# Designs tried in a protein design run: designed miniproteins, single chains, continued (3). Part 65

Each design is a single chain, and the fold is of that chain. pLDDT is the mean over its residues in the fold that is shown.

## One batch from the design tools (miniprotein)

Design m10239
Fold by ESMFold2-Fast:
Structure m10239 (fold): chain A 73 residues (1-73)
Amino acid sequence: SKKLLEEMREEIEKLAGEETARYALEVAELLIKHGFPVEDAVLAGRRLGVIGKERGAEEARRWAEGVKRELEG
């Protein structure tokens, strides 16, 4: 599972930059911590990566904060 997260982070870093990749990894790790399957966590991270690529790191950050609020609220 950790290997899949690292591969996702590396892919997103190459396509959308380090900041977006960091948010993607944070979201995926939070989802796993809260009991989500690793496959769902990787999918969420990849979607955040697409957001960062298309709309920028700030929008990716906003999306990540939304996920954090849902899980920690």
Scores: mean pLDDT 85

Design m10240
Fold by ESMFold2-Fast:
Structure m10240 (fold): chain A 59 residues (1-59)
Amino acid sequence: SEEQLAELKAIEERIRAWLAAHPDMDPVVRRVAEHELEKIREAIKKLEKDPNAVDLSKL
């Protein structure tokens, strides 16, 4: 949905900003955060291609 897409984009932006603010963080923590960021970007891409692909209203 539009709301889920907006939420994921907001989370992506916050993680990106947090990583930029903490350049000296533990390399393992950075790798995990970058992996999660990639998952979020893939979810955004899927929702932009098919708005219903991950919609919770599929109850």
Scores: mean pLDDT 75

Design m10241
Fold by ESMFold2-Fast:
Structure m10241 (fold): chain A 70 residues (1-70)
Amino acid sequence: MSEEEIEERAEKRAKEALEKLKEGDEVTGLVLQHDLGLDPEELRKLLEEGRYEEVFKKIKEAMKKKLLEE
């Protein structure tokens, strides 16, 4: 997988996940925990604080790491 493909897939995943988390989708939080090891409670706290860019970055970085480990 190319660096561009990793970046694109990670960004797409982060955008989709952030939108669903903003809508209160509990399933998305559990999927992120299972797939990427992200704490859904930590992500919820950041969302409550309006730190959307930090949530996006955390999901994107975790997804990039997962894609590199495959």
Scores: mean pLDDT 79

Design m10242
Fold by ESMFold2-Fast:
Structure m10242 (fold): chain A 74 residues (1-74)
Amino acid sequence: MASMREKVREEARRLGREAGLSEETTRAVADIAVALFEGDRRSAQELVRIASEKYGVPAARLRALAEEAVRRAE
């Protein structure tokens, strides 16, 4: 369980670096990816909203990167 969360966070960090995102935005993508992996749809939606507003990144882009991180970790 913990190992898979770490793998999801690592994939999200790699994707954020590849996309040229800031450290703060990359951390937000990792948090969204973990929430999606855990099936916590409500937390994932709230994290996307907050990160989109705070960092000026489209919600769809944050969600797509987080979903890709989960897919790569599986």
Scores: mean pLDDT 84

Design m10243
Fold by ESMFold2-Fast:
Structure m10243 (fold): chain A 57 residues (1-57)
Amino acid sequence: MDGKKLMKVIEYLAENPNKKVTVGELYKIAEMSKGTFSRAFKAVAGISPREFIKKYR
């Protein structure tokens, strides 16, 4: 996977800081499957998308 799809998610989160989002919404924005997105996000961010949302959203 390339980082461009993950960048779309990071930009979305930065532009919508007050919006509650789910992991399901994030992988759809990235245009990736749930498993592919979770693995790619963890590889780049060091934590799972679910943990990221819990901690920072």
Scores: mean pLDDT 74

Design m10244
Fold by ESMFold2-Fast:
Formats: structure tokens, C-alpha cells, sequence
Structure m10244 (fold): chain A 74 residues (1-74)
């Protein structure tokens, strides 16, 4: 489903962001940028579905909280 694709893309982007924060490199930055572009493309496709968008926002919030914890631990 579109929801499953968006959630998987958000999880992949979160993983790429964590990898980049822990070991910054041009390669990890490129991977993060590619993952973020996939999330944006899927979000644009799903923008008129309020249930999918609400779930996507919740998943992004969870990923951001995890990244904030990594920054606080540094």
C-alpha cells in the first residue's frame, strides 16, 4: 500500500540520517539526500490521503526524536 511504502521510506531515511550523524561522509550524505527525496516523492503522491499523511507525520516525529537523542548523547 502507499502507507507501507511511505513508512518504509521514512524508516530508511531515518537510518540514513543516523548513519550520517555517527560517521559523516560525502557518501552517507548522498545516501541521506536520496532517501529524503524518496520520502518527499511518496508524500507528494499521498498528500490527498489524510490517514496516510497523519501516519507519515507520526513516523517522522519518532525518527526526529531518535536523532535528537543521538545528538544529546554526543
Amino acid sequence: SMLEQLLAAIEAAGAAARAYILDPSPERRAALEAANQEVLALAEEAKDDPEVMAAGLAAVGAAQAELAELYAAA
Scores: mean pLDDT 82

Design m10245
Fold by ESMFold2-Fast:
Structure m10245 (fold): chain A 95 residues (1-95)
Amino acid sequence: MIEEMIEVLKEALESPSLDEAAEILEKYAKEKGYKSGDDLHNDILKALQEAGLVDESDDPVLIGKMLAYAVGEDINLSEEEKKKLEEIIKKIKEL
């Protein structure tokens, strides 16, 4: 289950747009019986925490920020936040 979730996240992060990334995650959420995208984002965050890729203090908003950043959306991130997201995305893609 975790490996499949990470593969779906990788596919979403490589999407050409945020709408296509959201569609990939929504399809997976429906197939696995998630009530909402937030529930899936919580489980993705937990999987990344267990893999040591993110801090236990990070919240599910991080998943949305990673997707937006990976597809090139301007979401008013600081340079420090951009570097953090780039490092996490790189580590996810190398899994």
Scores: mean pLDDT 77

Design m10246
Fold by ESMFold2-Fast:
Structure m10246 (fold): chain A 97 residues (1-97)
Amino acid sequence: SNLDLAQQARDRFIQRIEETIKKGKELLRKLKELAKQSGDPEIQRRVERIEKMYEEIIKETQEAIKNNADSFELSKLYGALVLGVEEIERLIEELES
């Protein structure tokens, strides 16, 4: 039925969101370790700001999923999570270079 297909699409999308959150948390953990190893207080402060922003997006996303938010709202939150992951990955590359 159309309802079953819509539910399957939503569940698949939520799985992608959850996988992106897990990836972001793991990358953020690595970024924090690299920042600490750098000994640069400015890098450490920048990473702390990124952590707070990303944790806020995660909280908003998890609350939206819990409250059965529509696909438009989930899509916006997913976009923010993806951009956060990309920023974390770029900073890791910079600190590893």
Scores: mean pLDDT 88

Design m10247
Fold by ESMFold2-Fast:
Structure m10247 (fold): chain A 68 residues (1-68)
Amino acid sequence: PHMYPVLAETFSPGPARLRALLVQDEEGNLYLIVDPRLSPEEKAAVLAELRAQAGLPADTPVTVIELG
């Protein structure tokens, strides 16, 4: 399987469950893998948080992919 470098991640409280992770492919494209159960506000918040954790500008293009 193709392994993307994980730049930043976040988890739900309780039993460890991935909420979102920010990954970069071999071409340098950025992807946000998100739990589809997150609200639009939560999705926006985790995107902003993970960009900041990865040291990326707030306007950095990221493709959002729902985990499913």
Scores: mean pLDDT 71

Design m10248
Fold by ESMFold2-Fast:
Order: structure tokens, then C-alpha cells, then sequence
Structure m10248 (fold): chain A 82 residues (1-82)
């Protein structure tokens, strides 16, 4: 668990510094693993959909907007359950 949190923070920081969506995708992949370990299946499903869109076309602005929408929905579900 500690390794996953560390990896997430590292990729999130790289994305904030570079604005490279490849790092955003890596951060999402780590969050999916973390959500699954916590039993948050709905959160994991939203994040998997976001990762799939980035794999299809990382440079597509429409996919980037949809990814951000899915991440925000995942955040709302986590906040509601906590």
C-alpha cells in the first residue's frame, strides 16, 4: 500500500510539472490498483474507463476532457463514502 501511494504521488507530480498525459495515465493506473485493494469497485471502474480513453488517443482533447470528467466522478464517490 505504501508503494502505491508513493507511485501515485510521483506520477501526479510529474504530470503537474510536465503536463504530459502519459504521467496522468500512470497515476490513474496506480489509483485503479489502490481502489481495488480498498474494495472500491465503482471507483476502479471509472478510473479504468479513463485509462482506456487515454490508451486510445492520449493527445485527443475530447478524450482528455472525458478523462477529467471520469476522475472527478471517482473523487465524488470516494468523498461520499468517506
Amino acid sequence: MEELIKEYREYAELYNETHDWAYRRKAIEVLIEYARKLGLEEVAELLEEAARLLEESEDDPKNQEEVNRLIEKARELVEKKL
Scores: mean pLDDT 75

Design m10249
Fold by ESMFold2-Fast:
Structure m10249 (fold): chain A 79 residues (1-79)
Amino acid sequence: MKIVEERREEELTADGKELEALLREAARESGGRAVLRFESKDGSFTAEAEASAESGRATPVAVGAETTGKLTLTVLREE
């Protein structure tokens, strides 16, 4: 797999549903796979999730309430 796009937000406030929506949109737009890493601002936790355009699946993001943190969204494609 090769990285075709990477988006970083140093300070984003979002809940799990908002993060899942971003992840699903990135996968669908690219026609490939997207991987999300969200790190809380206080460093207490990290959530990781992925979505695939082919399967339509997305890993649930375990962020129940709006949390401020750092987002890395990586879009991957097979070559």
Scores: mean pLDDT 73

Design m10250
Fold by ESMFold2-Fast:
Structure m10250 (fold): chain A 82 residues (1-82)
Amino acid sequence: MDEQYKKAMEAIDWIKKEFPQLQKLIDQKKEEIDKAYEEGDIDRMVGIMLSLFDTAILAALSRGDFDSKEKIIKKRKEFLEA
């Protein structure tokens, strides 16, 4: 749980830096993730994070940024394997 939450926070911080246009959405979803973590609801936390990774992948693809897309996919894998 703690390692997975840590990977989620690392991924969120990176996505906010690379995609400033997503900051408001990410901050809202981070509040939901923090609540899920406090409640021990790992499935809800994972579901929210997967939705954020999908949104970030689409944002990278929309600007032709395949390097950022690959980094997001790697961060998603690290999160799921935690």
Scores: mean pLDDT 85

Design m10251
Fold by ESMFold2-Fast:
Structure m10251 (fold): chain A 56 residues (1-56)
Amino acid sequence: GLADNIYDALRAQGVPKDTAHRVAEALAAQLAAVTDADTRDRLVVKAVSDAVRASK
């Protein structure tokens, strides 16, 4: 599903399993509430960047 795809992408970027799981579920829930493609893309980029930074 969407959360699984986000999780795999976060793991590929070196985000730890527990953080990747939480971020993937939260982002998938946010994306389900957003219809604008540009807004969805910005949320994905921001969430990935924040998760990578937080994993340090």
Scores: mean pLDDT 82

Design m10252
Fold by ESMFold2-Fast:
Structure m10252 (fold): chain A 94 residues (1-94)
Amino acid sequence: SLMEEVDRAVEELAEAVRRSTDVNSKTAKEMKEKNGDDRETMREMAKAGYLLAGFSEEEAERLGEEITERTLKRRERLERLREEEERRRLEEEL
């Protein structure tokens, strides 16, 4: 399906970006300060991916927003889990 191809392309892009940014925390910090928000960077990246897959500009923008919201919610959940794991680690060290 078209969505499977898009998901694969987005995964490949994410993998390439992760590989590229893994080296320098300074670059990530500069990007965040420049955009003022991780949300905007994610939205633009997702929109570009959907446009490349042949979606219309309106559809790409809407889909980009939707995937960005989902990604941010997932990150929030992961951060909560990390905090809980760190608290548990401290309790076991007591």
Scores: mean pLDDT 65

Design m10253
Fold by ESMFold2-Fast:
Structure m10253 (fold): chain A 60 residues (1-60)
Amino acid sequence: MKQPLYPVPSPEQLEAMREVAPEVSDAAIARAYNRIAKTGKELSPEEVRRLLLEEDRELR
């Protein structure tokens, strides 16, 4: 669809987020991503949850 307004994690990063999501909070995942990406754009915990839900829905 159209370009997302928020920074988009790579497919590898999304897979890693999904793998740890049951064991850690969305805030912890957001912090880990923001530390690695260093792009000046930060994911919020709410955006992490939204991305994980969208990925889960794509799998169906």
Scores: mean pLDDT 65

Design m10254
Fold by ESMFold2-Fast:
Structure m10254 (fold): chain A 75 residues (1-75)
Amino acid sequence: MSEEERQQRLLEMLSQMSREQAVLFARHEASIMSVEELREMIRLLERVRERTTDPELAAKIEDMIRVLREAVEAK
């Protein structure tokens, strides 16, 4: 699957979640992923953030990035 397809699928998934659901998803992913996997997820989210003009979607992505960055620092 291309990087662009991966970004699009992530955007579609996030658009269907509430802000609270996005945070819970990020916390769950952080609990099961390695530091390297978390860093890659953060990178993917940053790329998706650059592409979005929807402030609600941007806020969800920013919340997720914060949670994942905190998890990396805690490991």
Scores: mean pLDDT 80

Design m10255
Fold by ESMFold2-Fast:
Structure m10255 (fold): chain A 89 residues (1-89)
Amino acid sequence: AAAARREEELDKIIEEILKKKGLDKEKQEELKRKYREKRAELDAANAERVARIQAELAALTPEEFSRQVELGVEEVELAVKRTVELRKV
C-alpha cells in the first residue's frame, strides 16, 4: 500500500516540477520511467544536499534539466523527496 501511494505522490511532484519547466509530455513520462527504474537504488537522502540540488534544478533551462535527469536521476529524486517533506510541514 505505502509503495503505491509513495510512487503516486512522487510522480505528482515530479510532474509539477517538469510542468514549471515547460517540458513535453514525452519527456515527463521518460523522467517518471527512469525514476521508477532507479528508485530501489536511492536509499539515502540528505536535507541540506536536497535543498542545494533543488536550487540547482530550478536554475536550469528545460534542456539542461532533461540532461541532468538522464545522467543523474538520483539527484532529481532527492529534490523530489525534499519537496514532499516540506509539504508535510
Scores: mean pLDDT 58

Design m10256
Fold by ESMFold2-Fast:
Structure m10256 (fold): chain A 74 residues (1-74)
Amino acid sequence: MPTPMEVLGDGVTRLDELVAQGASPDQLRALTDQLKARIREASRAEGVPQDELDDLLATLDTYADGAIAQVQAR
């Protein structure tokens, strides 16, 4: 099972790949929702504290918002 940090890192890479492929904002949002669910599951398995989980989710949201904004500016 990947760690929450690995899920976040892989997720950011996948978001960048989708942006490069011309994905829609809806596709980026759908992937972000899936990644949040995976981070929550991995964090539960690893016993990650709530504040650390909140930071991981906030980091993902920041990256996703940037990716969506970039796609919307096209």
Scores: mean pLDDT 83

Design m10257
Fold by ESMFold2-Fast:
Structure m10257 (fold): chain A 71 residues (1-71)
Amino acid sequence: DEEFKKYDKDGDGTLDAAELKEYLKEKLGLDLSDAQVQAIIDASDSDGDGTLDRREFEFAMNTIRSLISST
């Protein structure tokens, strides 16, 4: 909850690609390219607006945490 709000800098209830990239680098230590961040958004963004709402963000984070725990 606090993590999403901390990185939602404009307070609109969504994270864009830049905010997601910052979160992944600072919180998970994942220095991903812009293309990799966009692929995560594309996989999680059910409404196609190029941002992640809280539910889409939680889905993306569960997927990423599963992958980093398995490698």
Scores: mean pLDDT 72

Design m10258
Fold by ESMFold2-Fast:
Structure m10258 (fold): chain A 92 residues (1-92)
Amino acid sequence: SRRAALMAEVQALADWAASVWDTLSPEEQAALGEVLLEAGRVARAVDDDAPWAEVDALVERLIATLEEVARRFPQLRAELEAFAARLRAILA
């Protein structure tokens, strides 16, 4: 299901962030913290069986945050852009 696919991507994002966390600068950690906050909002909306329009809006916000962080931190760009692309594909 689309909701299950979102939960899998949000979990993969959290797992990836945890795996690289200790290699990151404080600025990169703060930026990934913002990404994880937005990912947490998506997870809660899915768990609460929120209307798809609400879930869609939260995923679009997560994608925007991923793309902003990717622009600021070139070393994280490839992974963050890959997560954004997969999330966008789920919304299509």
Scores: mean pLDDT 90

Design m10259
Fold by ESMFold2-Fast:
Order: structure tokens, then C-alpha cells, then sequence
Structure m10259 (fold): chain A 67 residues (1-67)
């Protein structure tokens, strides 16, 4: 799987999704952004992440490392 870098720029408590600004292409992606233990990763953090499937029609992004 491809490893990306980015910054978590937002969180929506109603959908339990975060938005990542992706460094590689400058895009913004929204999905479930969790660490290896399934814990929510905080807004403002710079991360390394991978795509880890889908849940309820939304992409799962696994945080591999906090930078």
C-alpha cells in the first residue's frame, strides 16, 4: 500500500470523521482517521498514513506514525 503524509485539519463529531490535507498532492480527504489501536488522532497533528479499506461507505485512514 502507498504511504502518504499530511496534516489533520478538521474533525466532524456527527460523522466521527477527520479531514487530512495531503502533502503529496495538496488535496483534502475525509474519512475515519485512527491509529493502530483504533484511537482517534487529534486535529493539528502531522502524520504518515495509509488507506485501510472502507466502513459505511467512507474510507478508513490508518495513522502509521505521528511526525
Amino acid sequence: STVYTGTIIGYDAKTQTSTIKVDEDGSEVTGYVLDKDGRLVGTGLKIKFTKDGELNGKTKYKVEEIL
Scores: mean pLDDT 87

Design m10260
Fold by ESMFold2-Fast:
Structure m10260 (fold): chain A 80 residues (1-80)
Amino acid sequence: SEAIELANLLQELQDLWTAKDYESLLKRIEELLKRKDPNYVRLAYVMASAMIKQGVTEAKPLLEEAKKLLEEMGVSPNSS
C-alpha cells in the first residue's frame, strides 16, 4: 500500500530530523526527488524548506529542484 509506504517514510524522516542527522536527510530528499511523484516531491520540498530554516543551506539546491519538479507536474509548491 502506498499509504503504508508513505507513513513509514514520514516516520523515518521524523526520526532523522529529531536526531539532527541532516546528512542522511539530504540523501533521503534526493531519493524522493528521483521518484518524480507529486506526493514524494512535495514531501522533499517541505523537508528541504525546514532544513534551510534550521541553517542547513546544503538543502537549497534540493529545494530549487523540488520547486521545478512540482511546477512541471502542474502542482503548486504553495496553495496560492
Scores: mean pLDDT 80

Design m10261
Fold by ESMFold2-Fast:
Structure m10261 (fold): chain A 78 residues (1-78)
Amino acid sequence: SEEKLAEIKKKVREVTGLEFPDDATLEEIKAAVDEEIKRIRENLAKAPDHVASRTFGERELKAAEEVKKMVDEAIAEE
């Protein structure tokens, strides 16, 4: 569904800041989200032992993982 794809692109942009062209596929979106999750995890591993910075990073990671699940489910339905 074009409407579902548009909703996914909007949610990915809102959560991760990643912007996609109108012709971007679900597979391309998944690849970009996977790369962003890896970046967030690497940043968390290097984060200072400061509660606020760690809490922010963990929240960012959880939000990105929720978006990834949405993308994975959309691909599985195709």
Scores: mean pLDDT 76

Design m10262
Fold by ESMFold2-Fast:
Structure m10262 (fold): chain A 106 residues (1-106)
Amino acid sequence: MVTPELLAKNSTPEAVKLLKEAADLFKKGAEYAKQGDIEKATKLAEKGLELIAKALEESGFTDAAEDVRKSIPKAREELLSLSPEELARKLQGVADALEKIVKKAE
């Protein structure tokens, strides 16, 4: 299991860049969710998950990257079932977690 500490320690500069871009996408998604734009929020979250998978792969966590990619359809289903407030909170939480990993890796 990949911990935030392991990811931060093993992140390449390219992986850090991908995690920063993912965090920004989740933040924008949270803002769209707060505005009731669930479709845009979910699409941004899907793009963010793809960037997380690429960052994991760049950091040597190939199995974890594949697990994230396989989870995207289920994650989309779950996100579309949430209220705007719950979706915004969840996406902001992911963004905050990614920013903490980036700060530790920098």
Scores: mean pLDDT 84

Design m10263
Fold by ESMFold2-Fast:
Structure m10263 (fold): chain A 102 residues (1-102)
Amino acid sequence: SIKEQVARILEETVEKVVEGLRELGEDKLADIFEKARERTIEEMEKLSPRQAGLLAGQTLGVLQIHGAVLAKTSEDPEKKKKYLEMIDLLAEADGRIAALLA
């Protein structure tokens, strides 16, 4: 189903970003991202496929904002590059979900 595809995209994308955050020592933010994913998936079960996709998109948007703040405030060029790569993964996932709702 569309709803199962949305959940899979969200789960796989957030898992990759969380792994990257933990490698950079951002364990607290990684925990926040995992909790956001868990709560979003739980709420999606109660929603229509379109509403579930919109909720997943909103979650990905909020996570992108966190990534953008880290990228902007980091003084380490290597960490900044990795935060930008994480934002790109989240943005790509949001685009894939939007395409499923079209």
Scores: mean pLDDT 89

Design m10264
Fold by ESMFold2-Fast:
Structure m10264 (fold): chain A 65 residues (1-65)
Amino acid sequence: MEEARERFLQLVVKHAKEIIDKTGKLDVEETIQALQKAREEARKLGDPETAAFANEAIERLQKLL
């Protein structure tokens, strides 16, 4: 599970870099905001795995900005 999760996070980062090159940083910033919302909702629903996954994606995308 964790290996597939890591591979997916790497793909998210690659796509974010491509989006930055094409449209600038705004779309990536909007994606981070959407992920922050999803993280909060997952925590309220008692889904710590989804919350942790969203948090990891946020951290990786923030490093691109």
Scores: mean pLDDT 75

Design m10265
Fold by ESMFold2-Fast:
Structure m10265 (fold): chain A 86 residues (1-86)
Amino acid sequence: MTDEEKLEKIKKTLEALAKLLVEKGFITEEQAEQAVESGLEAVKKAIKEGLDENQKKAIEKLINSTEEDIREEIEEAERLEKERLE
């Protein structure tokens, strides 16, 4: 996985988590946007400074497992809201 691919997956995971938290009312949209931007900047700096192999593997596991779980939670939340209206 390239650094660009890692950033894209991390961005999608952060955006998915932020959307879920906003939909559940835990944070505001502004707070979510700030958290995503700050997280991405921190990750970009870490990648530029170099990640060791253990850190790279940990990030890959997090992205693959957590992103799927977060995506399912978001889809379920959206489905339940839509069913309430139908």
Scores: mean pLDDT 66

Design m10266
Fold by ESMFold2-Fast:
Order: C-alpha cells, then structure tokens, then sequence
Structure m10266 (fold): chain A 66 residues (1-66)
C-alpha cells in the first residue's frame, strides 16, 4: 500500500516534467487525469507495472501529438 502511494507520487512528478518539457498545454490537468486513470486500473486489479506503463505510453502519445 505505501509502495503504491510512493510509486503514484513519483509517476505524477515524472509525467509533469515530461509533459512540461514537451510543451503540452495544461500539463497539470493532463497529469491529474493520467494518475487518476492509473489508480482506477490498480483498483480494478491491473498490476502496478502495467498501469504505470499505460500511463507513460499515453503521456508519450500526447507529447508526440503536440
């Protein structure tokens, strides 16, 4: 449980820096949505590693589309 909380906080920080560096507008709102989606996936039984990978992939897709 504590490990998951630390991982989600680290994910939020990493995604924020990635999207800010890529120039994505409203990066904070996008990061919040991606973190919430990751939490929901974990609650539904998705392994932490798979949920994090999905969030990172979506962030990279958004950065590439911008």
Amino acid sequence: MKQTELTLEALRRSLTKLLETSGVPNADAVVEALVEETEQRIKEGTPLSDAVRAAVREALELAAAH
Scores: mean pLDDT 80

Design m10267
Fold by ESMFold2-Fast:
Structure m10267 (fold): chain A 87 residues (1-87)
Amino acid sequence: DPYEELEKAEEELNEELLKLPEEEQNKLVDLGSKLNSAVKAGDVEAAKKYGEELIEEAKKTGNEKLVKAAERYAKAAIEVAEELAKK
């Protein structure tokens, strides 16, 4: 279920975000919010763009667990956006 995977991926990402300094957390939360808005709109191209930006920003922190969580969330978000775009 793409929606269940997205929920679990979001929970994992949020756990890793809470371990970051507030400034880094706010930037990643902003990108996650943009990705979530693209998903709700069924905008696959915007979801891919913001997902990639989220992963790149996570990579700048040097935190491998955060990068993996961001990659999981971006993948799940894009899959949900694709499901919504089919109708």
Scores: mean pLDDT 86

Design m10268
Fold by ESMFold2-Fast:
Structure m10268 (fold): chain A 100 residues (1-100)
Amino acid sequence: MEYAFSEEALNYLRTFGIESETVTPEELGEAILEEYIKNKEIKVDEEKNLLIIVDEGMKEYMAMYGMPEEMSKEEAKEYLTRMELERLIKGGMIDLSKVR
């Protein structure tokens, strides 16, 4: 599935390196995850092959969406994609008429 975004959402997504007017859920979740790792809000535990939320504010925020503090990379992308899509839809920043 691919989503079309408003100009405000596009400017926000460009902060994650997304420059296209449309994005798949997988690309969205991956870009958000990479930004959180870059900002040191999520730590990669390579020995356990797990991602760990280390920022306390992020832990509290993500817990409200049912996201655990430790998860696999695939689980993290799925949680982040779902959470962000719901946020963008509720904010009116996704054109649902162009969803594919």
Scores: mean pLDDT 69

Design m10269
Fold by ESMFold2-Fast:
Parts: structure tokens; C-alpha cells; sequence
Structure m10269 (fold): chain A 94 residues (1-94)
């Protein structure tokens, strides 16, 4: 796989795992609110990653920042662990 495909795979897996944890641990209303905040961060950071002239290394750094912000919003120890593991994988791509 290309480094870009590996980056996208890590981000997709992270999103799915975070969504599943929050769906199991939060009420429907709290889940909806948290996912709305998370989706806002994803939209903002994805836009930065797609800017012309962004290097692969810069895209990885933006992705790491995004995962850290999502973990803060989630405020869940399982999500924090998932973020730490995903960040390690992202650093290997840089």
C-alpha cells in the first residue's frame, strides 16, 4: 500500500473504533453531541491535509494533532488508548 493509503486506513479504523466506544458508553444524546464535535474537527483537519503543497510529513503531523483533539473531546480512557496506538502507527509513516 502507498503511504497515503496507509494513512487513510489508520484514520478510518480510528474513527470506527472511537465511534463504537462512544456508542457503547454514552447515551444516544451524548453520543450524537460528541460525534458532532468530532466530525467538526475531522472536517477542519482533513481540509488542512488536502491543501496544495502539503507534504506527506506535514499530513502525518496534522493527522496526529487531529487524533489528540478527538481524544480530548471524547474524554474516555479507551479512546485515549486507541489514539495512542494510532499515533504510534502514524509516526512510523513519517
Amino acid sequence: KSKLEQLEDILLRFYIEVSEVLQKTLSEEEYKKKMEEINKIIREMSKKMQEPGITHEEAVEIAIEMLKKIAEIANNPEVKKIAEESIKELKELA
Scores: mean pLDDT 86

Design m10270
Fold by ESMFold2-Fast:
Structure m10270 (fold): chain A 105 residues (1-105)
Amino acid sequence: TELEEREEKAIEDVVKKLKELGFTDEEAAREIARKLLRNALELKKRYQAGEISKTEMERELVQAALQAARELIKRQKVEFENASQEVEYLLQVAEVLGEGIKFLL
């Protein structure tokens, strides 16, 4: 379907951008991205059904992207010199994931 084609394109675009950020495990990146994007589609369905507000959907999407970014960083086993460096990198990864969500939705 058009949605399935959009989902796969969003996953592959996210994986490509994560590789540019230094992620080497493409299969782990693809798994985490697919799970996140499927969660985003379910949140959109809940919003369209009137079960949650737009603000609640947006909050849940931000939380899901941050959680996925943390999982990716743990799998990559990146060592950081300080908390500021870790937060900066986490936000860069979360931005890539958020762009994938925006493309899909």
Scores: mean pLDDT 85

Design m10271
Fold by ESMFold2-Fast:
Structure m10271 (fold): chain A 111 residues (1-111)
Amino acid sequence: MTPEEKIFEETKKKLEEILQRAKARYDAATSPEERQAVVEETRREVLKVFDEAIDKLIEAGLTREQAERFLDRLTRYAMELAEKLGLPQEIRDAIMEAFEEAYRRLRERLA
């Protein structure tokens, strides 16, 4: 397995766990405030996972273009999983916000 493939599989697993927890917590929420807390925590957890993946890709010597393609693949995977799990739009929006922030950070780190 290449370093890129290993990082991808490990990151997918973390995203699956985060989104499954988000679904369970969102479904169990009894107030708008509890639902908003799930959305905000999901955004933070997804961003952390993306940042950790970017760090590992840079350490493995991947180019900016390879890292950008990797992040695009992860985002597509996360959005497809969110749709499959029936996650609300607010959580899907949070994933996209985390992606946009991670992508901006990647571009700043890899000139």
Scores: mean pLDDT 85

Design m10272
Fold by ESMFold2-Fast:
Structure m10272 (fold): chain A 65 residues (1-65)
Amino acid sequence: DELKKKVRELVEKIKKTIEEENPKSTVSWEQQVAFVDKLAEEDPEAALKYAESIEKRVKEIIEKK
């Protein structure tokens, strides 16, 4: 399914950005990513939107630095 592939690609991109930039947050990025992976099996559209929300938050934290 193309949507599941897009979710996986976005999750991998987010993981690499987190490893490279090490953004500080009160929430666990590992838990956020794991939630997206679980959601993608049930609702890939919702998983994609949630992953996009995580990416936006990561970018906002990086920009403030």
Scores: mean pLDDT 75

Design m10273
Fold by ESMFold2-Fast:
Structure m10273 (fold): chain A 61 residues (1-61)
Amino acid sequence: MVEELIELTKTLAKLREEGLKMGVPQDRIDAIIREVTRQFLEGKMTVEEGEKLAKERLKEL
């Protein structure tokens, strides 16, 4: 079952909306999402860790 990937996808969709509301450029949001997704697929982070990383990246912009 791909439940963890589905959970990550939903979390990243929420972060995308937050980034857009903050005025972050779409290309930067997409880059952050790709980085988090890649690290998750490599087994280097959990969904929670990915959410935290994405939020910190969005705050920097």
Scores: mean pLDDT 77

Design m10274
Fold by ESMFold2-Fast:
Structure m10274 (fold): chain A 75 residues (1-75)
Amino acid sequence: SDIQNLIDQARQQSRLGQQLGRQANDLRRQSDQADTQNSNLGSQLRGQYNSRLSQLDDVNQRTSRLSRQSLQLQQ
């Protein structure tokens, strides 16, 4: 069941994307709050936020590829 394996991988990547998106939003809020009190902490949190956005983009690209592959195998 190569198709089932690709679907399961796509679902797992989708869940990881949702988690990374929530973490990025939380880090953005923390960074915004920290910048009013500690600019160094704010800069560090912005770095973590950008890192999570990069990871989210990678996960979304993998999810899209896996979904396309599973659709192609159904033809």
Scores: mean pLDDT 80

